# Ledger of designs, part 55: designed miniproteins, single chains

Each design is a single chain, and the fold is of that chain. pLDDT is the mean over its residues in the fold that is shown.

## One batch from the design tools (miniprotein)

Design m1901
Fold by ESMFold2-Fast:
Structure m1901 (fold): chain A 105 residues (1-105)
Amino acid sequence: MEEAQRVLEELSEKILKWAEEGLKTPGGLGQVRGIADALKRAGEGNDEEMRRAIEELSRLYGKEVGELARKAFELDPELARKYFKETADKIQKLADEVEEARRKA
């Protein structure tokens, strides 16, 4: 449990930083929302949806990050799903705030 929690905390921080940076780039809003949707489906869904989310993390951050996400899921699947849901919600909130700000600018 403690190892999985530490790995998931590091992953969540990295994903949130990437989302913040992505939202500053043209066309980044759609990509950031796409990642949030994938994480939410993994948190709510089955092992196939989690596997897809791990593949997306590997694509964005490289194999090492994907391996860490896979390891966390193997150690504590329930905790991994919880962190993926919470991270997805935080990303969606950031994306909504940026979209609203751009609409008013």
Scores: mean pLDDT 76

Design m1902
Fold by ESMFold2-Fast:
Structure m1902 (fold): chain A 72 residues (1-72)
Amino acid sequence: LRERVREAVERANRELDLGLSEEQQERIVDAGVAAPSLADVPAAIYRELRALGVSAEKAQQATVVVARALAE
């Protein structure tokens, strides 16, 4: 699970040019892994991105990338 979430976060960071540090990426991965189910991971990541100051628009785009990556 953690590796899949990390891959999804790295993909979103790269594709959307979010500029997240390694520390910020690990914080987002931790939030995703702490979600009650796999279906809740995108919402958990959205909340953490917003907490880090990522805009609602980019955070929403990131949840789509993450959901798609986790469905693969």
Scores: mean pLDDT 80

Design m1903
Fold by ESMFold2-Fast:
Parts: C-alpha cells; sequence; structure tokens
Structure m1903 (fold): chain A 81 residues (1-81)
C-alpha cells in the first residue's frame, strides 16, 4: 500500500505541481483523492464520483476539503494498524 501510494504520488507529482502553480486547486484535490482512494482500495466508481465532483465544481470547497480529510483519516488509520 505505502509503496503503491508513493509510486502514484511520484507519477502525479508533476501534474500536482503544475495545477498548484496555475491555482487549479480542484484538479489538484481530484488527483489527491484518486491517489488516496486507490491506496485504500476504494471502488473505482467512488473514486471517479469524488474526482468528477471536484473537477466540475459540483461541491463546495468546504465539502471537498471534508472529503479529502476523511480519505486521509482512513489512510492514516490503515497505516496505524
Amino acid sequence: MEEELRRLFEEAKPKLEEYKKNKDYRKGYAIIAEMVGKALGLPEEEIEELKEKMLENDESREEAIERLRKLQEEYNRELEK
């Protein structure tokens, strides 16, 4: 899991840096959600739904942050097992 997340992060890092530079925060959040979701083994449908909402501005900034926080907490819980 950790090695897979690290690999996904390294592959996504150039795009994350680009989106951060261009202030495309929603695209950055979508990539983070995809990486964490894949590392946690979430169904593809749930990951794509979360990404689409972030990319399409279908949810507020606060809702997106809460979703990312939940994914990060789930990831941290798996690591602390």
Scores: mean pLDDT 65

Design m1904
Fold by ESMFold2-Fast:
Structure m1904 (fold): chain A 113 residues (1-113)
Amino acid sequence: MIEKLSKTERRFIAISLVLEGKVDTALEAFPEFRKEIEELSKQPKSVQEGALGLEEADLLFEYLGLILTKGVSYAREKVEHAIAVARELGAPKAAERLEEIFEAALGFYNALL
């Protein structure tokens, strides 16, 4: 499941897990980000929230790009997969936020007539 996630989706879920205090889960699921996870876990919550906000912006543009290049249905399937992974890893707030980011991307797409 995790193998089908983009790098941005993996980073977003990993940071979300750190912010929710699930550092060990993040390290087990995303060993490629071990150094970043360990460094971020030592930072104040405000710094962790800032890092999450940057990944949210990157995800918004990634999903908008997928909608523009591969269509809404393909992008929706990708987001639904990321939501399922976030839920399985115990990050329900990340799952809710992924849906919000996708709906925002879809809103931008509809404005680009």
Scores: mean pLDDT 87

Design m1905
Fold by ESMFold2-Fast:
Structure m1905 (fold): chain A 62 residues (1-62)
Amino acid sequence: SPVDLLRQQLQQSQRSYDLNVQRYLSDPSLSEQQRQDVVNNVLDARRQLQSVVDDQVSRLRS
């Protein structure tokens, strides 16, 4: 179903984000501020993506 496809795409995107965050957080050349900025940006992107998916799912169910 379109809903299942959207959920699968969300899960794949979130997994990609997690791998990228781990890579950046383990980079010793980054300052603490830079690491915190990356974490905050990823969390914001994840919330925005979840909100978009939830909105699309709601529209498909309506």
Scores: mean pLDDT 77

Design m1906
Fold by ESMFold2-Fast:
Structure m1906 (fold): chain A 123 residues (1-123)
Amino acid sequence: EELKELLKKGAEIAEQLRDLASRVTSAPEIAQKLIESAKKAAETFREGANAPDEEVKQKAEEGIKHLKEALKYARELYDVLFEEGKFNEALLIRYAMKQAAEVANEIAEKLGLEPIDFKELLK
C-alpha cells in the first residue's frame, strides 16, 4: 500500500519538524505554532496509515493541510534563525522543510492534488 507508506513518511518528517522546533529558543510563539501544526500533521498521517482504505484519502488530504501550515511556520522560524545568525539551526529547518515538501508532493501526486512549491516556501 504505497499511499500508506507515504503517510508514514509524512508522519516521520512532521515529527522531525516538531523535534527541531522544540529545540529552538528563538521566536517561541512561531516555534510553538510549528510544534502544534507539525503534531497535527503527524497524528493525521498516522491515523491515515492505519485507517480503512475508504478513509485514507481524506486523512492524507487533512494531513497535507496541517503539514502546509507547519511549513509556513517553519519558513517564518527559518527567517528568524537566519537573521539571528543561527545558520546551523536554520539549515536543519530548511532541510526538514525540503523533505516535508517532497513527501507532501508524492502524496499529492497519488491524490491528484496541486503540488507544494518548495521555491515559494523559501521565498
Scores: mean pLDDT 85

Design m1907
Fold by ESMFold2-Fast:
Structure m1907 (fold): chain A 90 residues (1-90)
Amino acid sequence: DLFKELSEFDLGVADVAVAVFRTINATVEEIAETIYKITKDKELANFVKKLLEELSPEQREELIRLVFGLISKKSTVEQMKEAIEQFVKS
């Protein structure tokens, strides 16, 4: 439900994050490091890193949009993990 609601709205912070990472050709490691610096949660950063390594370029951008959208909304680490798990199921 949360993922579906987020996908229906333009999330300025999430779109900026995707645009920045695309412009600099950011590696999976650089994206994960950015998540760690913002959240201070190493487990979340490693979880996202592993998923980004296995996803297509298009799915990677959608995952980045989801994660940074949730960060901008002050979501908890547990809420972010649940949303990410729902995202990768389909």
Scores: mean pLDDT 76

Design m1908
Fold by ESMFold2-Fast:
Structure m1908 (fold): chain A 93 residues (1-93)
Amino acid sequence: STNPVLTTGDLVAELAALAEFDPSGRRADKLRAIAQEVVGLTDADLADLDRALSPEQQKALLDAISAYLREEAERLREEAERRAREHLARLRK
């Protein structure tokens, strides 16, 4: 199957939910799933990488992806919230 492309709204919603949810245990798995979609990795590609990567390499990859997604989520969330508020205010009139 073709790798799905996350929309700005999908990415912001998932990252915002993770930021407010209890981060214990679930955050790494959710971040990996989001990162997998963002970077275009298939399940087969991810499984192959997981088999080939050492624990140190896996941690480095997750850290890099988490940093990237966190920066993008913060930027996109602020932009999306601002735009949504403006559009909603217009629609209410």
Scores: mean pLDDT 56

Design m1909
Fold by ESMFold2-Fast:
Structure m1909 (fold): chain A 96 residues (1-96)
Amino acid sequence: MKVTVVITGLSRETAEQLAEKAKSLGGEARIEEGDVVTVTITGLSLEQARNLALYAAARGATAEIYVDGKLVEKLTPEQARKELGEEYYIGGGLGP
């Protein structure tokens, strides 16, 4: 299973931090600057990829998760805020 996350709309600094975190987890990350900053992450588990996607979306980015080339989830800042609020309160756990 190949998991790919495509994240658009982060600041350069946040994109670099996210790329370093992905690499520290054993993944690969590529940053492309054009009209918007795009980060492409591969080589992570689906759970790790989704966690990074939520982190990015919570910071104002849009994240798309692909499994074997198929789009399985798209996270916007609005969706991340709603999901993090619900899961943090009832099942996601609050704390470090």
Scores: mean pLDDT 76

Design m1910
Fold by ESMFold2-Fast:
Structure m1910 (fold): chain A 77 residues (1-77)
Amino acid sequence: EEVEKYKKELEKATADANAAISAADGRIRQALRDVEEGKITPEEAERLIKEFEDYKKKAMDDLNKKVTEANNKIKSL
């Protein structure tokens, strides 16, 4: 079933996005610990946090694009 195929693709895309967001959150927490322990400067922590926040945003944007594309494909069937 074509609809079932797109649903499975969305399920995988959602799982992949959640994994990416979780990994980025872990790295943000590590950067916060490292600055608290004096291992990195506050400015370095801010740069790392911004980088991983941007990564999370990209993962969410990529998921939203895939959701829109899959919905359009299902609707065109």
Scores: mean pLDDT 82

Design m1911
Fold by ESMFold2-Fast:
Structure m1911 (fold): chain A 61 residues (1-61)
Amino acid sequence: MSEEKTLRVVDPSDGSVRELSGKLTKLSPFFAEFETADGTVYYGLLSGDTLLVTRKEVRKR
């Protein structure tokens, strides 16, 4: 089941903080995968509505 969520995405590599809408494709207490509509997948730690990015992958077919 894909549910759309809005998360506060914090990327320490570029210092950016933004609110993005996308799908939580995998969620655990220690790890989340968040896919946005443009095909970018953010991997990191989820605390409430805040995702601290550890990796970012652009999935293009």
Scores: mean pLDDT 75

Design m1912
Fold by ESMFold2-Fast:
Structure m1912 (fold): chain A 85 residues (1-85)
Amino acid sequence: MSAEELREEIRKLALETTAVAIVAAAESRDPAVLQRVRELVQRMDELADEAERAIAAGDLETAQRLVEEMRRLLEELRRIADEVA
């Protein structure tokens, strides 16, 4: 996968994470759920920053692994959204 393809994937995952977080927050009035969503969004930002740094260093293998971690985080957030729907 090229650096440009990895950057596109990072942008898409970050955008989807924001969209799912908005839906989960809108469907739930539970402060505990809102706190979990906030923590997952913060973790996504950290992973995105690490992945961008790996791409800048030419370490596409590390960047690809971090993108997989971002996908797992998004699936975790989707499970929360499904629980509150």
Scores: mean pLDDT 84

Design m1913
Fold by ESMFold2-Fast:
Structure m1913 (fold): chain A 90 residues (1-90)
Amino acid sequence: DFEKKLEELKEKYIEEIKKNETDEILKTQMLGLLNTAKEMALAGKELSEIEKKLNEIIEHFKKMVGDEEMVEKLKKFKEKLLEEIEKIRK
């Protein structure tokens, strides 16, 4: 059931990203964070390990692109993903 809840969470956020984001670069990065978070959560990784990996991805993106607005949106999205994963693990 945890796997099903993770897939439902992924599908929900794919739709939210499609509706609310028009920038293809930001969309691609958000989908990447979503997929990474889902796969790590499914593999039984602790929330702290998931957060560390997502932070590494965001930091790498910041160095490549340098867009502070996009980086801030990715950080907020990361926080939301971690909250949702914690809820479905209960």
Scores: mean pLDDT 82

Design m1914
Fold by ESMFold2-Fast:
Order: structure tokens, then sequence, then C-alpha cells
Structure m1914 (fold): chain A 70 residues (1-70)
């Protein structure tokens, strides 16, 4: 069963047009978000992760760990 934090991370990826499935290459998903953030928001990826982790009430390290467990 997915936690509420994991569901929020999935919703974030869905907002970028990325649907996570059992066959999803997580590295390619991260690369796509990196290019989207760099192009659209004109901020570095670390700042984006920091902001999103803060919105979820977790650390940036916990955000990465939750993503790689999906």
Amino acid sequence: MLSEKEKKIIEIFKSFGIELTEDTNVDLAWMRIYFEVSGKYKIDFAEFVSRKAKELGISPAEFFELFYKL
C-alpha cells in the first residue's frame, strides 16, 4: 500500500506528464523532470527538489529515497 507521501510524489510526476508504472525507467523520469525544471523554471534541480520536499514536509534526502522505492 502506498503512503500519502509516495502518492504525492506520483502526482508531482503526473503533473509533468510522466505516469509511473512497473516498467518506468526512474532515471529517465528524473532526467525529463531535470530538463523541464531547467527550461521552464530556470532553477537548478537541487533547488526544485528542496522546494518540493519542503511542500511535502520532508527532507530532500527523504524525497529521493521515496522516489527510488516506487
Scores: mean pLDDT 64

Design m1915
Fold by ESMFold2-Fast:
Structure m1915 (fold): chain A 93 residues (1-93)
Amino acid sequence: SAEEKKKELELDILEAFTRASLIYSIETALKSLSKMAELLGDKESAEKLRKAVSQSLEKQEETLKELLKNEKDPRLQKLIKDLLEAIKKKLAE
């Protein structure tokens, strides 16, 4: 449907923005990923990601690990994994 096509376009834009944000800002990437989860109808994951924005890197890592265990959307799985890797890199610095 036209609505589904609009949703896919919004998801494509948010995915590109999230990937770009991973280089610059973990906080911005978390915010963008939260919006993607909300668009996909996963309000629980969206809320957890929003709350993670103001948390420590260690708490952000914990939240993303838990989300990854339960995530079934391959697009979100990949972005969560990439964001988790970025956080682990920051924690090692």
Scores: mean pLDDT 84

Design m1916
Fold by ESMFold2-Fast:
Structure m1916 (fold): chain A 73 residues (1-73)
Amino acid sequence: VEELKKEAEKLAKKGDEAERQGNLTEAAQLYYEAADKYLKAAEVASEAGDSKTALELIEQAKELRKRGEELEK
């Protein structure tokens, strides 16, 4: 779970930097990748019985997907 969370955070930061540089397509792609990693971490947390952490990770994934979608409109 921690490794997937770290990967997701790193991808989200890269997305933020790409967005700041005006690379909107790249930023959206990175946000989608980060969201997928958060969803994977949520799945692992849910299987371990940690429903609170799973819900928090799902919420983070939803937020990142929304940001990516807004950049690709």
Scores: mean pLDDT 80

Design m1917
Fold by ESMFold2-Fast:
Structure m1917 (fold): chain A 69 residues (1-69)
Amino acid sequence: IAAIINANAATITTSVKSDLAKKYSDASNVTITITNGVVTVSSNNPAIALEAILIANALVLSILQSAAK
C-alpha cells in the first residue's frame, strides 16, 4: 500500500494542487509531502491545508481502490 502511494506521489501532489487552484488562487503556496505512504500538508492558511489533506486522502483511496480492482 505505501509503495503504491509513493509511486503515485507526483500524481497525488499535482491533482491536489490542481483542485485547490480551482478554489484558491494561492494553491502553489501549499507544501505536500508523501513519505512512506503518509500524506502531510503544510500551509500558512490552515483552511487550505485542511482542504488539501481531505482532497489528498480522497485521491489516495481512489488510487488504492483502482489498484485493488
Scores: mean pLDDT 72

Design m1918
Fold by ESMFold2-Fast:
Structure m1918 (fold): chain A 65 residues (1-65)
Amino acid sequence: MKAQLADTLKQLTQADAFSDLVALVRSLGSSARPTLEELSKHADPNVAFAAGLALKLLDELEETD
């Protein structure tokens, strides 16, 4: 799961597909927060960056829900 999520986040941010990234974060929900926090500290800087963006989106979505 964690490796699959990292790959998906990296692909979506590289493709500039923010609507798809928002949909993914919404489907994962708050239960993904610990995994995203761990990925934001990943050794791959592209994964860390993508996870950081996903965390910001998750925060915005949680405030709206």
Scores: mean pLDDT 73

Design m1919
Fold by ESMFold2-Fast:
Structure m1919 (fold): chain A 64 residues (1-64)
Amino acid sequence: MLTEIEKKTVERVRAKLKEAGLSDKAIDYAITAAVILARMKGRELTDEEIDKIIKNAKSIDKIL
């Protein structure tokens, strides 16, 4: 089960991904990366960190 920090991070990432029109695989990547990063840092991610995850997801989507 996700922590409150991880849940908030997932919601923020999902909102941005919905606007971007990415594939399900790229969406899964972004959510997984965001959860891992939030867990490692023990805090809510900054908008800059989330934007970097979205940018990486867009890059991966072009390869998938």
Scores: mean pLDDT 77

Design m1920
Fold by ESMFold2-Fast:
Structure m1920 (fold): chain A 89 residues (1-89)
Amino acid sequence: KIDEVMTEAIRGFVTGDYSKMSKAAAEIARLLDKIMDPKASEEEIEKAAEEIVEILRKVDPNIPEEKLKTIKDILISLGLAKRKVAERE
């Protein structure tokens, strides 16, 4: 299930422990790390978000496009917010 994969990925990202993750969850966790990197460009953030969406589509091919778009938008917004904090103003 997509919800299980996302839960694993978030846990792995937060804890840094990849030892009990599926391959899909581990890949998503690495992409989340890229999105949250304050040195990541907007292009890198968008690309990482797109890669997460493609992984999720492969996990559940029947997932609604609206849900995938929402996930992508949240991920991009999160990455851009991290960059804004890193601007040091």
Scores: mean pLDDT 76

Design m1921
Fold by ESMFold2-Fast:
Structure m1921 (fold): chain A 63 residues (1-63)
Amino acid sequence: SAMEEATVQAAVDAARAAATAEEAQRLGTKSWTLGVDAGAKDTPEVGKRVSEAVRAALAERGF
């Protein structure tokens, strides 16, 4: 849970820190949207949560 929250917050922070449309687009298109663990081998739920958090944050930016 703590690790999951930290990973989700880091992903959201990355999306928020993407001040340019180019960075936001790279996060959305090549980020953890493929359905991989996204850096968490033993916690597949974390990977999905990270992917969804990134997409939600990018959606607020218009992506």
Scores: mean pLDDT 59

Design m1922
Fold by ESMFold2-Fast:
Structure m1922 (fold): chain A 66 residues (1-66)
Amino acid sequence: NEEQIEKVTKLLVKKVIETNTTTFTKEEVAKILKEAGFTEEQIEFVLSKLPEEATGKEIGEALRSL
């Protein structure tokens, strides 16, 4: 869902601004996806495609493969 992906993008940008980091752990990604309204199954699928520390681009690619 493009609307949910946009929500994730905004949350990621906010975290970059607040924490001055451009990579996210799987735990951080899981929390962001949950806030954006993704199901547990969708979150597990996305996390299975990511390294331990993922960039926003990698997260976006994984989300688009849902």
Scores: mean pLDDT 78

Design m1923
Fold by ESMFold2-Fast:
Structure m1923 (fold): chain A 86 residues (1-86)
Amino acid sequence: AAAASAALAAYREALLQQVHEGNQKIEDEMKKELARLEASLGGDESTLEKQKPTFEKIVNELKEDIEKRLAELAAGAAAHQAAMAS
């Protein structure tokens, strides 16, 4: 229970730290997604502990999605700046 919750909290902090300088909208969306994941898996502490490996897999997929979204935003911002500079 405590170990699973601590791992989730650590991952959440790491994700928010990565998006903090990037985009406020992504930060808000990720908070909402992580809260839903916690709610779906944390409804029963016993279930959360048993599903820890599956949870870690879902969390890794979510991390990849964030990196993709950050890359898309960076590309969009760069294109917008290039257009405005001319």
Scores: mean pLDDT 62

Design m1924
Fold by ESMFold2-Fast:
Structure m1924 (fold): chain A 81 residues (1-81)
Amino acid sequence: SEREQLEALLRRLRELFEENKEKFSPEQAEKIEELLRRFEEALRAGDLDAAWATLGELLAFLGEHDPELAERVLALIGEVA
């Protein structure tokens, strides 16, 4: 299901950001953690529109700070879309 694919994406995103946490300032890391929490909450609520909107915000944030990592996240999203 779409929800199961997005839950798998959340796990992969958490792994990716843990592997790359040293690239981020504390402020940037907090923003990423906030966005991942909102994504998880949306999935828990079954609000897929909110989940996709939060992924869009995550991509926009990463595009400003780490375009290479944004490309990797976009590729992961493409596997589930």
Scores: mean pLDDT 85

Design m1925
Fold by ESMFold2-Fast:
Structure m1925 (fold): chain A 100 residues (1-100)
Amino acid sequence: AERLVELVRETEERLREAAAAGDLEAYRAAVDELLAALGVEAPSDLLKQALVGALILAVRAAEGKLSEEERKDLDEAIELLRELGVDPRALRAIEELRRY
């Protein structure tokens, strides 16, 4: 869990820097790198973004940094990802991060 938490935090920083710079390639590379480290494949950019967002929110939940609205968003995102048939390893990683 600790290495995964660190990787998610590093990815969040990279995403913020890429977004601030308007660097779409760096943003996509950070998303793809995180998912590759988890051994997870996602068929679309939208699904990749949703997975990475849920992982970031799960780390923030474990740190006690989520608002009530963000906690609801995380629960709804997990359910949506499950319904979309995402890799069970991704869902397991999100759940493990929430308990960290």
Scores: mean pLDDT 79

Design m1926
Fold by ESMFold2-Fast:
Structure m1926 (fold): chain A 93 residues (1-93)
Amino acid sequence: MSKEEVEKILKEAEELADKAQASTDPQERVRYAKKALELIESVIDELTNDKELIDKAFRVFEKASEPLWGTPEAEKYRKLYTKLLIKRAIAES
């Protein structure tokens, strides 16, 4: 996957995370948040050694994870968070 394709997917994820934060409907918030995190997960392997893309993915993850607090999906996305932290540590090495 090209860097431009990864940036486009992360931008879409950010737009979905922003929609999740702006929504007053709990079901809609969860739907947008899950979609945003699924997009980050789809490009996680492409985030190797690109600190700017990793930092963007991390910020989007923080916005998107909040609506999932207390849902069954929260534990699944804790694993994605850990993987993002590892990617960031490697890129800063």
Scores: mean pLDDT 79

Design m1927
Fold by ESMFold2-Fast:
Structure m1927 (fold): chain A 68 residues (1-68)
Amino acid sequence: SSLEEELRRLAAEASPFALQLVDEMAAGGFRLTEEAVETVLALLREVLSPETFARLAAVLRRLMEAQR
């Protein structure tokens, strides 16, 4: 999907760690519990700038809603 491609692009530009997390989520089809989503977001917040985190988190949330 275009949202998945955008998420991967943002993650790749941000850090290798962010890209790895996105690829792991994609392998699972973005079928995550609310608790798992909060854990991933907490990890990303530690390694990304607030601006980059906000953009990536928004795309991730939207993608997960689209996969439901």
Scores: mean pLDDT 77

Design m1928
Fold by ESMFold2-Fast:
Structure m1928 (fold): chain A 77 residues (1-77)
Amino acid sequence: HMEEIKKSLEFAREIGRELADMIARNEAQADELVKTKSPEELEKALEEARKTPGSFGLDVLLRRYLNELKKKEEEKK
């Protein structure tokens, strides 16, 4: 596993750079979902995001936006 270990370390370094870009993309996606989807649909999307590989940070962003929508609904009926 020596070559596999070395490749894994190189992959881990690349992940660091990809994570920042993925978070930015997921932030834009979460913002769009908040504007176009109901809170119930956002909760379903959050559960799917948790199960989807490569959705790092998307579930956190969706939960953050979902909490904001819940606060608005609690204040507005």
Scores: mean pLDDT 67

Design m1929
Fold by ESMFold2-Fast:
Structure m1929 (fold): chain A 74 residues (1-74)
Amino acid sequence: PSKEEIDAEVDLALAEIYLAIAKIAHRNGAPKEEVIETLNKAIELATRVAERYPSLRDEAEALIAEAQKLIDEL
């Protein structure tokens, strides 16, 4: 794979990690603003992937949708 492909896959994996961290933080009663901040980091990374690597767009957009739904539920 290309470096660009690897970089995009790494950014998507990092977005997934931030989403997981936000879910764990929320489950453990972390402040709403900390959970939102972490979800926004996941959205930022996934948005970057969706814009720059079309083959991962659907996966990145699904992650953005999940993160945005969690923000809307807080």
Scores: mean pLDDT 87

Design m1930
Fold by ESMFold2-Fast:
Structure m1930 (fold): chain A 104 residues (1-104)
Amino acid sequence: SMPGETPGEPSPEAALDAFLERAREQGIVDDEEVEEIRAMAAELLASPEAATRQLVREVGGNRLLLTLTHGEDAESRTASFVALVLDAEGRSLGVLTAASYHES
């Protein structure tokens, strides 16, 4: 709930950490799911090509689906994360709202 106060956006990892901490506080994900989503995000951020990328991991019998979408304009790059948590049957348990960061 704080707009960027310092010049320059946080790193992609820091932006994701803020997003996941909020989701953890809301009870959408636990600590194990947070760590797995961080690992998935690192893999997605390492790939330079696709405007939208997705990874799937299984944790504690649930399925975590993380989507990273890049937006780019003439002055900045932005990325957003959307995470979906599914049970063992593929039913939605919760959706983490997109968190955005700027990279340039």
Scores: mean pLDDT 64

Design m1931
Fold by ESMFold2-Fast:
Structure m1931 (fold): chain A 57 residues (1-57)
Amino acid sequence: MKELMKKLQEALENRDIEETEKLQRELAKYHSETQGMPFEKVLELYKMSVEIRLWRG
């Protein structure tokens, strides 16, 4: 998980939209499996988190 988070940070800094989306899906899948939450709901939360980060940067 920490490696995925670091890659997501780098993708955001590089403004690589495709890589960011790929990493968001991977993280959402990981959290969906570990927390038992629906994948779509977790993916939505990650998309919102990225919007907040772009909002602050």
Scores: mean pLDDT 70

Design m1932
Fold by ESMFold2-Fast:
Structure m1932 (fold): chain A 76 residues (1-76)
Amino acid sequence: SMEEKAQATLEELAKKYPGLFPASVLARGPEAAAEHLRQLLVANGVPEEEAERLRELILAGKGEEADRLLDEILSR
């Protein structure tokens, strides 16, 4: 399902980027974790449009695209 794909995407991102997804946030599921990441990125100066695109990619289960975008953001 889409929810299963979003969860798998979230778990892979949490493995690669420890610290961006606190255990308490991960426990709330992919919707809450993706929103937490969006807010964290915007608070750190990432454009709202880009942070929202990342949230949408995670929730759509597009893990490879989400990983590439997040890596690009963190490499700035």
Scores: mean pLDDT 84

Design m1933
Fold by ESMFold2-Fast:
Structure m1933 (fold): chain A 80 residues (1-80)
Amino acid sequence: SDLEELKKLIKQAEEAIEEAEKNKDNPLLAQMHLGVAMVALAVIKSTIDKTNISDKEKKEILKKVDELIDRINKLLKEIE
């Protein structure tokens, strides 16, 4: 289902952020993991309007995307 595929992309982004957090002492590796997360979130944003999910489900997915983007931005400031 479209919702299942979007949730898989959320999971991939979350796991990539967790790997970046584990590797804060290696800025290049942390940035690579955050890059993977950003690509997954970009795919969600580019495809969500083509999905057959409800408006409520779209809002919930986009809220989670925004939360993960905020988490990425906070981590990027920590590893500078």
Scores: mean pLDDT 87

Design m1934
Fold by ESMFold2-Fast:
Structure m1934 (fold): chain A 100 residues (1-100)
Amino acid sequence: AMAPSLSEREVILLALYLSPDGKITIEQLKEAIKALTGREFSDEEIKFLVDTLEKAGLVKKEIDEDGNEVYSLTELGRKEAERIIAEHPEAVEAMRAFLA
């Protein structure tokens, strides 16, 4: 598949915005980045990226009922994801296909 012109940060925000439950795991984010950019990251590298977004106030970390770390967008994060959607409509199609 042709990779969209997105940074890894933008892929993470888009994945969170378009996820059915508005929540996503580190493993799912890792797979989404690989699918959309062709880049492979370790779990530690994805955790670093998400931690950076959490510190920027764009995402929040929660523990689900099974004890797994899941991430979701803040209101500020939703606004940033909407900008990405407007600028990269091709990435929306790729992400929706990945999440389906």
Scores: mean pLDDT 78

Design m1935
Fold by ESMFold2-Fast:
Structure m1935 (fold): chain A 89 residues (1-89)
Amino acid sequence: SKLAEEGARKVARAALAAEDAGVVTAAQAAALALLGVGAYIIASVLKRPEEAIAEARALAEAARERLEGEALKLALEGAKLIAEAAEKA
C-alpha cells in the first residue's frame, strides 16, 4: 500500500529532522524510523490490520515522548497514514 509506505517515509523524515535539530541521537532516530517501517510491513506485507493499528499507536506514543513541534506533527501524520492504510486493506 502506497499510503502505508508514505506513512513510514513521514516517520523517517521526522526522525531525521529531530536528529538534525539535536533532539534525538542517531540511534534513537533510527529506532523511531524502524518502528515506522515495521508498522508498514505489518500493514502492507503481512496484512495484519489489527496488529498494524496497534503498532501505529505505539509509534505515536513513542513520538510524543521523544519529539516536539513540526517533527512530532510529521511523525503523528505518518502513524495516522499507516493506521488508515491498515483499516482500508
Scores: mean pLDDT 85

